# Designed miniproteins, single chains, continued (4): the designs that were tried, part 31

Each design is a single chain, and the fold is of that chain. pLDDT is the mean over its residues in the fold that is shown.

## One batch from the design tools (miniprotein)

Design m13051
Fold by ESMFold2-Fast:
Structure m13051 (fold): chain A 79 residues (1-79)
Amino acid sequence: SEEAARAAEEGGRLAYQKGSGTGADKMGNHVAGFGAAAGSGDRERALRTAENGAIQAYKSGDVPAAEAALEGGRRAADA
């Protein structure tokens, strides 16, 4: 849905902005969230995209970005 796509996009944006990792890590999280928004009318796809972004952020030590990405995906799933 459009609401789910917007929630996923917002989650990716927040992951990028709140992250404390490198510019590459922040960009990766932003792209993951955007991918969920652009390609997802499907709740499971939005969650999986957010989880992939969160895993990447977490591996870089960017816990705030990981949390924001997961939150965005969960909001998209609930929409």
Scores: mean pLDDT 59

Design m13052
Fold by ESMFold2-Fast:
Structure m13052 (fold): chain A 64 residues (1-64)
Amino acid sequence: MERFVGSGEEATAYLRTVTAPVERLVLYDAEGRVLLELDEPVSVATALAALHDLKPARVEIVLG
């Protein structure tokens, strides 16, 4: 299991190198509030769309 934590831009760059499904995605605003939490497998494309739409300050990703 691979875990990543970083900014929205760093997470976008990271996801473009990923070939595994995203098992967990948590997006935070600049105040540390949760914007989105997905705890079921989603595609990299779905994760990238969420980052682009919500523009999070911090992102946590877990790969399966």
Scores: mean pLDDT 84

Design m13053
Fold by ESMFold2-Fast:
Structure m13053 (fold): chain A 55 residues (1-55)
Amino acid sequence: EEARRAAEAALAGETGLPIVGWVQDDGTWVQASALVEEGGIPREQVEGLLAALER
């Protein structure tokens, strides 16, 4: 549910980003806070997530 857009927004922003989440293939909800500790998110993790979300 908008997980891709949320991940792209997190990649575009560095600080002050909202905590977003997505539903994994097994139906488990995962918060993007697992990637973002305070307000930044590593590009590598976001790119990996976007690729996984599309597949």
Scores: mean pLDDT 51

Design m13054
Fold by ESMFold2-Fast:
Structure m13054 (fold): chain A 80 residues (1-80)
Amino acid sequence: EELLEVAVEYFEAMRKARDAKPDGTPEEQEVLRKAAEAHRKFLEYLSKLPDELAVQIVRLLTTSPSIEELKAGLKELLEK
């Protein structure tokens, strides 16, 4: 689903951005640009969700140690 893809992209982009230097190589600059784009998409998507669900998604992003665990947690939240 769109939410799962957006959240995973954001999580992965932010993790890559932590290792990139702002004044580094063109490749590192591209990583930072993609992280900013993923951040914008994620915030836009969150604004469409109920506050309770948005809080749970943010919690998963901050507490999940890996992309796989984030995906599993998001699927559980979205499945009824």
Scores: mean pLDDT 74

Design m13055
Fold by ESMFold2-Fast:
Structure m13055 (fold): chain A 61 residues (1-61)
Amino acid sequence: MDEAIREGLRVAAEFHGLYKDLLEKAEAGDPEAQAEIDKLVETIRKMAEGGRAGARALAAS
């Protein structure tokens, strides 16, 4: 019902698809894929931290 939620779900679905492909490659023993997964986890952590700060700023509007 919320457009923002729907958009977020679409992005999450796309991310899940890409993550699944990387996981499959890492399972097959691809060290490049494993490195990408580690990097991706780091990026998500940073985004989560930024998202918390952003949500606080939005709530203060």
Scores: mean pLDDT 66

Design m13056
Fold by ESMFold2-Fast:
Structure m13056 (fold): chain A 101 residues (1-101)
Amino acid sequence: MEEKIKELKKKIEELKEQIRKESTPEQLKLAEEILKETLENIDEAIEAVENSEAGVKRPSQERIKEALLKYKNEKSELTLLQVELALYQALLDHIKTSKAK
């Protein structure tokens, strides 16, 4: 368990560092604010993902929903870090996709 927590923390730090290099400080700050609001309003965040169905659900949205459901059912440092990982990974994927021609 300790090793898995350490691995997740390292992965999150690497994602944050890539976001700093690939985008603006304002984008990282917005992601941190979204994370905070999501954690304060877990049920609303899950509902928003479910109701945000335009005809194609993005895989990143489903990963975020699964992480939030796990955290809601089992509130632990591990499940919290999984939510953070899912959100920062989704942001980095979006930034990279937006830069592709």
Scores: mean pLDDT 73

Design m13057
Fold by ESMFold2-Fast:
Structure m13057 (fold): chain A 57 residues (1-57)
Amino acid sequence: LLYRYYPGAKESDFYYPYWTDLINIEKDVKSGKFKSVEEVRTNYSYKPSDGTLEEIL
């Protein structure tokens, strides 16, 4: 999702197991609520260890 709106974003910038959160993130990104991938991470509290998608918060 994020790399469609923020060139250079990585999968580690968001978390696949939380599909509902991904849908909400996409809606917020499309509406212009967030300016960058870092702002998305802060709002949704994604903190992957070593940048992996398998990290659970």
Scores: mean pLDDT 51

Design m13058
Fold by ESMFold2-Fast:
Structure m13058 (fold): chain A 70 residues (1-70)
Amino acid sequence: MLTAEQARAAGGAAGIAVGLATGEMLFGKEAADALRRGSERMKAAARQMAEFSTGVRLSEEEVIEGAERS
């Protein structure tokens, strides 16, 4: 289970990955939904950014869950 801080970091990473791919900055559930519908490359990029920011290993689903909470 993600801490609130890890969820926020994952949400930020998801928003940035979506923004870079689509040109639109999304947050929270909208970022999570866009990431879930996005390419595997976008999901992998968001996961890598979240792992780098938090220092912990995260699954793509945990990053999407974190984005939904942000």
Scores: mean pLDDT 73

Design m13059
Fold by ESMFold2-Fast:
Structure m13059 (fold): chain A 68 residues (1-68)
Amino acid sequence: SPLDQLLANVRAAADTLVRDPRLSAADIRDAVLFAVRVRGAELGLSDAEIAALTAAALAHVDALLAAR
């Protein structure tokens, strides 16, 4: 589904961003939130789908940051 593809792409982007020591936790979260909102809107996702995707993406980011 478009939602599953977007989540996979956002997770891959987060995996790359977390490896950059110049980026703060806030920078990574902001970049992921921006990507979900912009790409979700482009794909015509509902507010509920964007909210669910945002929650899943941030949970992934928080897990990556905890391992930093």
Scores: mean pLDDT 84

Design m13060
Fold by ESMFold2-Fast:
Formats: sequence, structure tokens, C-alpha cells
Structure m13060 (fold): chain A 70 residues (1-70)
Amino acid sequence: SSNSQKLRQQIDDATQQGLDAAEAGDFEAAEKQIKKLQKIKEEARKLGDTDTAQLGDQYIEAVRRQMERT
């Protein structure tokens, strides 16, 4: 569906921005992207899109791990 496709694009964009920010040590920007990912994940769950919601969980973890390494 168009909604699922849009949410997947938003997850990809937020993840890329979050990882870039975390690697640069910009933890405020990284946290902002984590919050975006959480909102997109909630919207995916509301739509019953479990796969997209699961991707959101995985990518939030990836950004947080990058923040820990930096």
C-alpha cells in the first residue's frame, strides 16, 4: 500500500540521518531521528504493518549502538 511504502521510505531516511549524526557525535540530532523512528513505528503498528514496525525497532537499536560506540 502507499502508506506502507511511505513509512518504509521515512524509516530509511530517518535511519540514515540518525546513523550519520551518531557517527559524527551529534547525539541531539541522533536522538531526534530515534524519536522520528519511534513515531513511524507506532504508525506502522496502527496500520497492522508488522514488518515495517519491526524494521523500525531494528533501526532504532542500530542508531543507539552507533551512539554508544562514538
Scores: mean pLDDT 86

Design m13061
Fold by ESMFold2-Fast:
Parts: sequence; structure tokens; C-alpha cells
Structure m13061 (fold): chain A 67 residues (1-67)
Amino acid sequence: GGKEGAEAAEKAGAAGAAGATDSGRLQARNMEKHAGPEAGEGALAAVEAGSDAAASGRFGQRATKAA
């Protein structure tokens, strides 16, 4: 991550990740309604993993492939 990186970048990343997670959760709920709870859980887990990687602020080669 950023040792002394821009706080604004981290804050924007966290806010974006939170928004993405919220939207993804709504989408996962929609999938759960159509394909059942297993599909919803999988979709939610994928969104959460991607958002967590972004929120971590670790913009490296490893973080890039996390999503």
C-alpha cells in the first residue's frame, strides 16, 4: 500500500469500494431471487473480495489480479 500516499486516494478508494459493494450486494440479492441463495452468495463473495482488494490500497501486481 501507500506508506505516505495521498489520503484522498485511499479515501476515494474506500468510498468507491463501499459503493461498489453496496451495488454488488443488490445485484447478488437479485441473483439469489432468480438462481437461488447459492448464486447470490457467490456473487456477493466475488464483489466483496474485489472491493476488499481495492480498499486495502495495495496497488501492486498482486492486488491487480485480486479482482
Scores: mean pLDDT 54

Design m13062
Fold by ESMFold2-Fast:
Structure m13062 (fold): chain A 63 residues (1-63)
Amino acid sequence: SKLEERAAEGLARVALSGDPATAAAVAAMVTKDLGEEGARYAVEYARRKGAPEAAVEAAEQGA
């Protein structure tokens, strides 16, 4: 859905900045709004965009 795409882009931007704490917080918000599947999609999207491993791991834990 368009909401899932927007959430994935938002998380990817934060994860690419390299701030793990903010990435985890954004992932938690995505889980609350879109559920575990939406959060999983967003985390995978960030990983595919080349986000730093630490930020992706933090987002995965936050989801």
Scores: mean pLDDT 80

Design m13063
Fold by ESMFold2-Fast:
Structure m13063 (fold): chain A 99 residues (1-99)
Amino acid sequence: VAKKLEEIVEKLKPLMDKIDPAEAKPALIEIDEDELTDELLEKLEKELEKLVTEEKALVQVIIRNPKIIREIAKLNVPDEEIEKEIEKALAKAREVVAA
């Protein structure tokens, strides 16, 4: 699925390269991996081609995996930062007492 989207973006690159930078409209599209179906990809290919050719859009596509995003979010909870600072302070205190 991701490979097919990558092929679509690669196909649009030569069209985007022909757009005058002064006329170029940056467009960032974020899609959840769980939403990607073959039918959605076919529709997306047509819509992206239209945006590039008619609207002169410089299209960037980001695929989000909700499970990976949730795992990253769990790692970056405020408690983790507090624990790291506590561990760092304890390590520094041990160095002062031992040295």
Scores: mean pLDDT 60

Design m13064
Fold by ESMFold2-Fast:
Structure m13064 (fold): chain A 80 residues (1-80)
Amino acid sequence: SLKEEILELLRERGVSQKELEQARKMLSKIDRDEDLAEILKMLKSSPNDAKTALSTFEAMVKVIEFRRNSKKELPEIFLL
């Protein structure tokens, strides 16, 4: 799966097991293959060091979450 390919790439670049588990949790919020493919493409273009790979991954996840949630109305529970 694209999620496993992203995690494998992060692992190969030296990201720690603890950080990989956090990355897996972040990926669980992304349900569109197009978004996962974009993350994978950006990671493949990044430098081979763990710190840069993890930072690139986290930045991409934030961008995707922002794009997908930008039209989400506040739940009515916050208006009560």
Scores: mean pLDDT 75

Design m13065
Fold by ESMFold2-Fast:
Structure m13065 (fold): chain A 87 residues (1-87)
Amino acid sequence: SQAAGDGEVAARTAYGLAQQALKLAKEGKETGSEEQLKAAENNLKWAEKMLEQGKKYADLSPRTKELVERAEKAIKEAKEAIEEFKK
């Protein structure tokens, strides 16, 4: 299904953006870079949007569901890292 393919792409994109947000948040904390923190927040925002698109198609494919669950975990880790930087 084309819709299932769209969901898989969205979930994979969400995962990649969440991983980038996590990396930027960790590096930003070490360097004290506000620019890296803002970049992390921006990547997280887009990761959450892509996850919402992926979730619309999660029930069409077991593979899409697994990719959505993976992206949700990565987004949670990125959120925790960003909040740790802000404290």
Scores: mean pLDDT 85

Design m13066
Fold by ESMFold2-Fast:
Structure m13066 (fold): chain A 75 residues (1-75)
Amino acid sequence: MERLERELEIVRLAIEAQKAARAGDYERAEKLAQEAADRLIALYGSAEAAEEALRALRDNPEIRELLEKAQAEAA
């Protein structure tokens, strides 16, 4: 559970970065995206492992359900 919770925190940072970019706040978007990337690399130990983890997160049914729910709530 702890690893999934950390992965969800990283996903939330990425979502906030996307929101900032859409609002035109590119400095904040860059900072949030960098923080998400740094946390992901720290969690998995390398950029390559982080990329593999991102693919696994996308294929994780719990993550997919949360993303679908968030998208439905935003719509």
Scores: mean pLDDT 70

Design m13067
Fold by ESMFold2-Fast:
Structure m13067 (fold): chain A 86 residues (1-86)
Amino acid sequence: MTKEELEELIEKLEDIIRNTEDNEKLVEKIAELLEEYGYTKAAEALRALAETGEAEPEQLEELLRLMAELVSYKTGKDISVAYEQL
């Protein structure tokens, strides 16, 4: 995934989170967004976790990798802004 695609995905995720108050609809909208970006296994893991509390290891691995990448990108950006203000 390119940096630009990751930033666009984060922006769309934040928009969904801000505008969706129902947890069930929130999960489905996020899963649909992940499928649009080709993260089909991550989307399946998210739906399975929301429905049953359990997901297949391969699906969960893709979800965790994506989450780690998103957190790393956001944390890096926030740290950079904080350091520039010092």
Scores: mean pLDDT 73

Design m13068
Fold by ESMFold2-Fast:
Structure m13068 (fold): chain A 68 residues (1-68)
Amino acid sequence: SVREEQAARVRAALRRVFDASADDAPEEELRGLLDELAAVQDAATALSHAEQVEIAAEVYREHLERLA
């Protein structure tokens, strides 16, 4: 479904940002990834704000688990 495709793109974009941040990537690279994330989130019109927050919380929890 369109919703599932948009959710997958948001998850992927969030993971790229968290992974790059954990790797201490240059600010220029992080800015580019954050711009991509914003564009993907803006395009995810089938997702509610609450659904996008839930996705972000899930990806952040997964990220913290990898760092532990």
Scores: mean pLDDT 86

Design m13069
Fold by ESMFold2-Fast:
Structure m13069 (fold): chain A 64 residues (1-64)
Amino acid sequence: SDSMIRSMQDTMRRRMQQMQRSSPEDRRRMMYRTTGTMMSIHMDNPQTGPIMTQTMDRMDDIMR
């Protein structure tokens, strides 16, 4: 649903902001945790696939 997608986008935005402010070690740990959360959400809501891909790409950019 739109509400679930919006909530996920807000959560991912907050996580990415925190990652940008974090050390490389904390950033890696947060990436694993975020991936786990996204996998859980996708299992319940398959329509979130595109958002998962977009978020992973952005996280990869932050990790560079």
Scores: mean pLDDT 70

Design m13070
Fold by ESMFold2-Fast:
Structure m13070 (fold): chain A 75 residues (1-75)
Amino acid sequence: MEYAEEEIEWLKKLVDRILEKVTDPEVKAQIRKEYEEGIKRIRELAEKGASRQTLDNLVVATVLRMVGLLVEEWL
């Protein structure tokens, strides 16, 4: 659980930095939603005893989804 909270804290800092640079309120809302869903999944799997590698993969997947939302706004 402690490792998951450390990763969630890192992810929160990353998201806060991204949101400071995003001006579109719809994109901000979508990024916040993806972050919230991501941390929920990370906590749920950590409580079930998921490996550090599995948790790392979830963090990466969450980041990639947020990056995808930014790219969708540009396309």
Scores: mean pLDDT 79

Design m13071
Fold by ESMFold2-Fast:
Structure m13071 (fold): chain A 76 residues (1-76)
Amino acid sequence: MEVEEKVVDALVKLGIPEDVARKAVENTRKAMPELFKDPEKNKEKLADAVILNLFSLGAIKPQDKEKVKKAIIEAL
């Protein structure tokens, strides 16, 4: 829960709606729960997985990928 809230907050600060951010994070947790057990070890994989879910939801463009990835990693 704490890891998910940090990621959601980082995404909201980038202008992504909170409901969309939460859905992307929740979908990532359901698909790959192991990434949330050790966020320090899995920061890049977790960020990439969340980004894939954001693309699936139409929430970000390919041009935003690097900015979003850095924000997620910095929040963890």
Scores: mean pLDDT 82

Design m13072
Fold by ESMFold2-Fast:
Structure m13072 (fold): chain A 75 residues (1-75)
Amino acid sequence: PERPSIEELVERARERLDEALSRLSREEAQRLLQLTVDVTRRAIAEAEDPEERALGEALLEEVLRLARERGLEVE
């Protein structure tokens, strides 16, 4: 099978995260999203592979969008 594109990987990650968030309280969702942002920013900063950096940047953008849609503030 063809390797999934960055767009496909990001969409799958978004779907899984959105499902997880739907089962959490607002406080738990806020903590999970903040942790996800922190981990993703670190991964981007440490990425040596341009493809890994691009994936991280796309994932970060989608996580920040999810936070905004849910009215959650993340840094």
Scores: mean pLDDT 78

Design m13073
Fold by ESMFold2-Fast:
Structure m13073 (fold): chain A 68 residues (1-68)
Amino acid sequence: MKTITGGSAADDPRLTPAQKAGANAAGKTALEKLKENPDSSLDEQAKISQEAVEIGQKVMEEVRKKEE
């Protein structure tokens, strides 16, 4: 299955609000970039997924900092 780290767990009730925000941001970013390049190679898809994860982690840290 094409499951990115954290993306498919965005609606998991066990996740913190920061983790949910990060997962949602990562999933949305990956989906938008893949829609722009639907026939992208596996290498390009991996780079898109990595960028999405980095954006998700940044969003998660921002939400976490605001909660602290």
Scores: mean pLDDT 71

Design m13074
Fold by ESMFold2-Fast:
Structure m13074 (fold): chain A 132 residues (1-132)
Amino acid sequence: MPPSPYATAVDRLTDVLTEFLESLSDEQRRKFFEEVKELIEKYKHTLSPEMQEEIEELLENAESLLEQGKYEGFAGMLVRIIEHVLSHMSDEQAKEFMEGFLEIVRSLVTDPELLKRLEEAIEAVLQQYLES
């Protein structure tokens, strides 16, 4: 079946994040993951205990994939975590969270074309989320 517009945006973000992760050193990938975990932690208190447990499990799986060099799997798990966090946010909080995520990405990207693709993919996911 053809994917929905939201699923298409999510798949594109996963692909571009995979390319981004492959462009980084091991040290930069660890820094990226630590900064993303800190961003998620700021919003953890807005989640139910059940959702907090699910996110902790997804983060553990993401760390395992990163240590194995499975960057596509890591990107996919990270996007799932972002979706779960966004689902419990107001539109204003969702925009603030995604701006924080984009700031982390901007701090590590050196290729202007890759940065543009990341910005477009992140904005597409946010736009589809807000319209769903």
Scores: mean pLDDT 82

Design m13075
Fold by ESMFold2-Fast:
Structure m13075 (fold): chain A 103 residues (1-103)
Amino acid sequence: MELIIRLAEELIELLREISKTFPEEAQKEIEQLIEGIRKLVEEGKLTLEKLAGAAVRAADLALELNNREALERLIKFLEEIKKHLSPEDQEILDKIIDVLRKS
């Protein structure tokens, strides 16, 4: 529980920082991701898999915007989450990271 809350706070801070470099429409998508993470924390429903999913959605958005700095920061966060996942989920996330890096 404590680890997942700390990682959630780190992602929320990261999302806020990168959103400053995004256009207004993309900033709204990031705000929705932050709100979603906060609600999952409040309801005790946040999982590492859901947190990774939120970071992947933000990374996809950064990629669509050609924002390499934001993308690399989000990939670094995903690499950190990966250390705490099951081997099966680590393999899935590695494939996602590879796609993000190649694009």
Scores: mean pLDDT 86

Design m13076
Fold by ESMFold2-Fast:
Structure m13076 (fold): chain A 67 residues (1-67)
Amino acid sequence: EEVDEALRIIFEKATPEERERFLQRIHDVLEEVAKEAAKEGIPWEEQDDRIARRMAELVLEEAKRLE
């Protein structure tokens, strides 16, 4: 809900360069979470809720920055 609105703001207000940087940051965070899960032996499926929350936080922060 809030994440959907934030994503819409990002795609509508961000420049192509800003969108690319934001997507790269999301990718970097996903890689970091995957690394931590592998290091701790935690299955990825068990981390899906945490991943979703971290992604939502990044999306909401970027949308607020673009206000």
Scores: mean pLDDT 75

Design m13077
Fold by ESMFold2-Fast:
Structure m13077 (fold): chain A 68 residues (1-68)
Amino acid sequence: SVMEEVIEEVLKYVDEIFDTQSEDEVIKRAMDLIVRLGRERGLSREELREVATRVMNYIQEKVDEKKK
C-alpha cells in the first residue's frame, strides 16, 4: 500500500540520520518527511496518524536500544 511505502521510506531516513542528529532533531525531520510524502502521495488524515504512530514507535525502540 502507499501508506506502507511511506512508512518504509521514513524508517530508512530515520536509520540514515539517527547516529548523527539529536533525538529531537530526528523526530522533527521524520515528522516533516511524513507530512511532505503524505501530501505528495495523497494520504488521508487517518493514514498520516498511523504513519506517525509507527514511525514514533520505531524511533522510541532505537533510542531504547542505544541506551545499552
Scores: mean pLDDT 86

Design m13078
Fold by ESMFold2-Fast:
Structure m13078 (fold): chain A 68 residues (1-68)
Amino acid sequence: SMEEVKEELKKKIEEIMKEEDDPDKVQRRILQALVDLLRKHNITDPEEISELMEFAAKYFKELYEKKK
């Protein structure tokens, strides 16, 4: 389900941000994690891909802003 994919993506973003401080590396790792999740769950619908991209960007921004 989309909810399960979003939860897995949240966990990956949290892990990446804990392991890496370089913003460029964080961004690349988040994009790679998103691509890997799309492939893993066979998500090919442009609307679902767009939703997950928006979700990843929004969640990353929320975590970044709360950090300081």
Scores: mean pLDDT 82

Design m13079
Fold by ESMFold2-Fast:
Structure m13079 (fold): chain A 68 residues (1-68)
Amino acid sequence: SAAELARRGAERLAGHAKAIAEALGQTVTSTEASAEGDTRGVGVATSAEKKVTATVEGGEGSVEVTPA
């Protein structure tokens, strides 16, 4: 189904977001993926003195870095 394909796409994006966060020198502590209709969200959380959250939606991405 379209919803199942969207969810699988979000999970693949979560893996890529994790790899990107790790390439930025961050240790990934959790990875989340969600898909609802045509909206897909991916969150990656890291542990360090800085909290890095990378979000990818519909082929666009954002990275939020919060100092400790």
Scores: mean pLDDT 57

Design m13080
Fold by ESMFold2-Fast:
Structure m13080 (fold): chain A 100 residues (1-100)
Amino acid sequence: SKLKEIEELVHKFVQKLELILEAWRNGDWEKALEYMEEAEKIAEEIASYSSDEKLKKELREKIRRLRKALEERAPLKEIEKLINEVEDALGKVVDAIVEE
């Protein structure tokens, strides 16, 4: 089922965001970036199910901002804010997929 596949990908994506936060709290910058690479691949898989180019662009921009903040070793508070923005953008993409 398309919906079941999307639900499994969303669950896996949220797990990767949680692992990024855990690694960031522990000062494990390299591990956080590894989880970010995995999260980016999952996000592109989710985005591939949507025809809404505007929502896909917004999601990709939020993901790009999060990656840059991780690479620049931004404070935890900024990483938490950017993760929330990514989750919000992903939710919009998923909602659009479910309505298709």
Scores: mean pLDDT 89

Design m13081
Fold by ESMFold2-Fast:
Structure m13081 (fold): chain A 65 residues (1-65)
Amino acid sequence: GSDFLMGSLVQTGDALAEEAEKLDKKIAELAREARDLALSGPENLPKGIKLLTEAIRGYNDLLQK
């Protein structure tokens, strides 16, 4: 089911953003912006991928502390 998979991905992204927001609001905002850019269209994919990579790296760095 496509609808089920999309719902699961959105819920996971939102949960990660909420957890990151408790630790660092900038990382949470980067994660949300990257997701929105990736979903907005192929012309925004390069910027979305860059922001998503930065958000993931920042969050991982926080978790390693």
Scores: mean pLDDT 65

Design m13082
Fold by ESMFold2-Fast:
Structure m13082 (fold): chain A 100 residues (1-100)
Amino acid sequence: SLEERALKLLDEGKYDEALILAQMAVKFYENLYKKDKSEEAKIGLARAYVVLARVYHKLGYTEEAKKWLDKAREVLDEVDPSNPEAQEIRAEIDKLEKEL
């Protein structure tokens, strides 16, 4: 996926390339979410927002990272709280916020 490739580039220190892929993932899932309100589309969108926030954090853009984490939480609020993927993403958001 674009998100997995962005995270791999982020781990390799290729922050500019990671940013491009993370932004592409967000645009893809935002467009999907407009047409499809499924749990899968919402989880994908929340994941894309978290990946973009991680890239901004590595670039030192703390306020931008916080903005995208807030957007991820907003989408997750529409997902069943018992969904294991939603729980994992929320835990990742909480962990990342402690690093900001």
Scores: mean pLDDT 88

Design m13083
Fold by ESMFold2-Fast:
Structure m13083 (fold): chain A 86 residues (1-86)
Amino acid sequence: SEEILKSLNEEEKKKLLFAAIFAAKGAVEAGLIKEEEAKERIEKVKKWLELEEEVVKEAEKEANELVELLKTDPEKAFEKAREIEE
């Protein structure tokens, strides 16, 4: 709901966007959804969170780096994901 979104600070909103991007791109890599569907989901979340463009770009970069790490070194990717959850 909008009420819940307005109660979130910028850091929490950035984490939600990061999680959404990572989950969507991870689902594409797993063959669960198509790239087009992932892009639409990410775009919708961006609109809901109303974050500054710079914060959005930072979340996208961090999520993309984690997805690439998951492809090459899954153990290190899970370690880094746990650090982000803190």
Scores: mean pLDDT 76

Design m13084
Fold by ESMFold2-Fast:
Structure m13084 (fold): chain A 93 residues (1-93)
Amino acid sequence: KEEEAKKLVEEGKEAGEKAAQALLDGDVEEAVKHAKEVLENAKKLAELGELEAARVLLDATIKILKAVLEKDPTNEEAKKLLEEAEKLLEEIE
């Protein structure tokens, strides 16, 4: 649904901005929380067939999670979310 996809894109972008701000503030846990929200919206967009929008949010998720792992290389939640995001991106091309 067009309106549903637009809402998911807007919510995903807001979550991505919050994740980026959390990283600037040094709050790794908050950044991971918001990155998870971006990934959830990307998954929903992919399910709706909105592959271009899903790719944009997946790229943002991967970038945020890689930045998290640069600061905390042992963050298991960030590693799992990164693997999930990279796998989904590979599946949708």
Scores: mean pLDDT 86

Design m13085
Fold by ESMFold2-Fast:
Structure m13085 (fold): chain A 95 residues (1-95)
Amino acid sequence: MLPKSVEEAKKALEQLVAVYKQDLETLVKQAQQAKSDKEIDDIIKQIEQMLESANRFLDAIEEKFPELKELIEQKREEIKKATEEAIKKIKSLKK
């Protein structure tokens, strides 16, 4: 759900990043157990969808709380870097 106050928005941003990073670690672990390049490609596609969903949520928070724009940009960069590192690691598993 979208937060109703600036304080709830800050908490939601912290929870989003923490959950996102945990989900990335889970998907990296799943990729290490993958039996085919197709399974790896499916995991990468799932990560791309997760990134799109996270950015849409951040866009919604920024629209409702424009005073948080700088904090949201910091969270976007953190998510982007974590995603790039995860995808790089997963791609290295392809044969």
Scores: mean pLDDT 86

Design m13086
Fold by ESMFold2-Fast:
Structure m13086 (fold): chain A 89 residues (1-89)
Amino acid sequence: ARERAEELAERARELLRAGAAAGTAELPPELVAEEEALLEEIRAASAEELELLAELLLKLAEEEKDPVVREGLERAAREARKLAEEKRR
């Protein structure tokens, strides 16, 4: 559970950093494929893993110096919590 959440959180951070560095309104095709793969794994995760993911993403956001990446991490944390709530219903 925790190891999977840590992997997903790290992948999300790297993807957000790559997107911020690209400076485009839309992600490049290479990053779109990675985002789609990451989102599929997040959708497959358990409610417990998604809650851990949200907590880890918020912790990474506190440590992140780039405001664009920080905002992206905070948004990803909110989405993970929403998905966790849906899976518990």
Scores: mean pLDDT 76

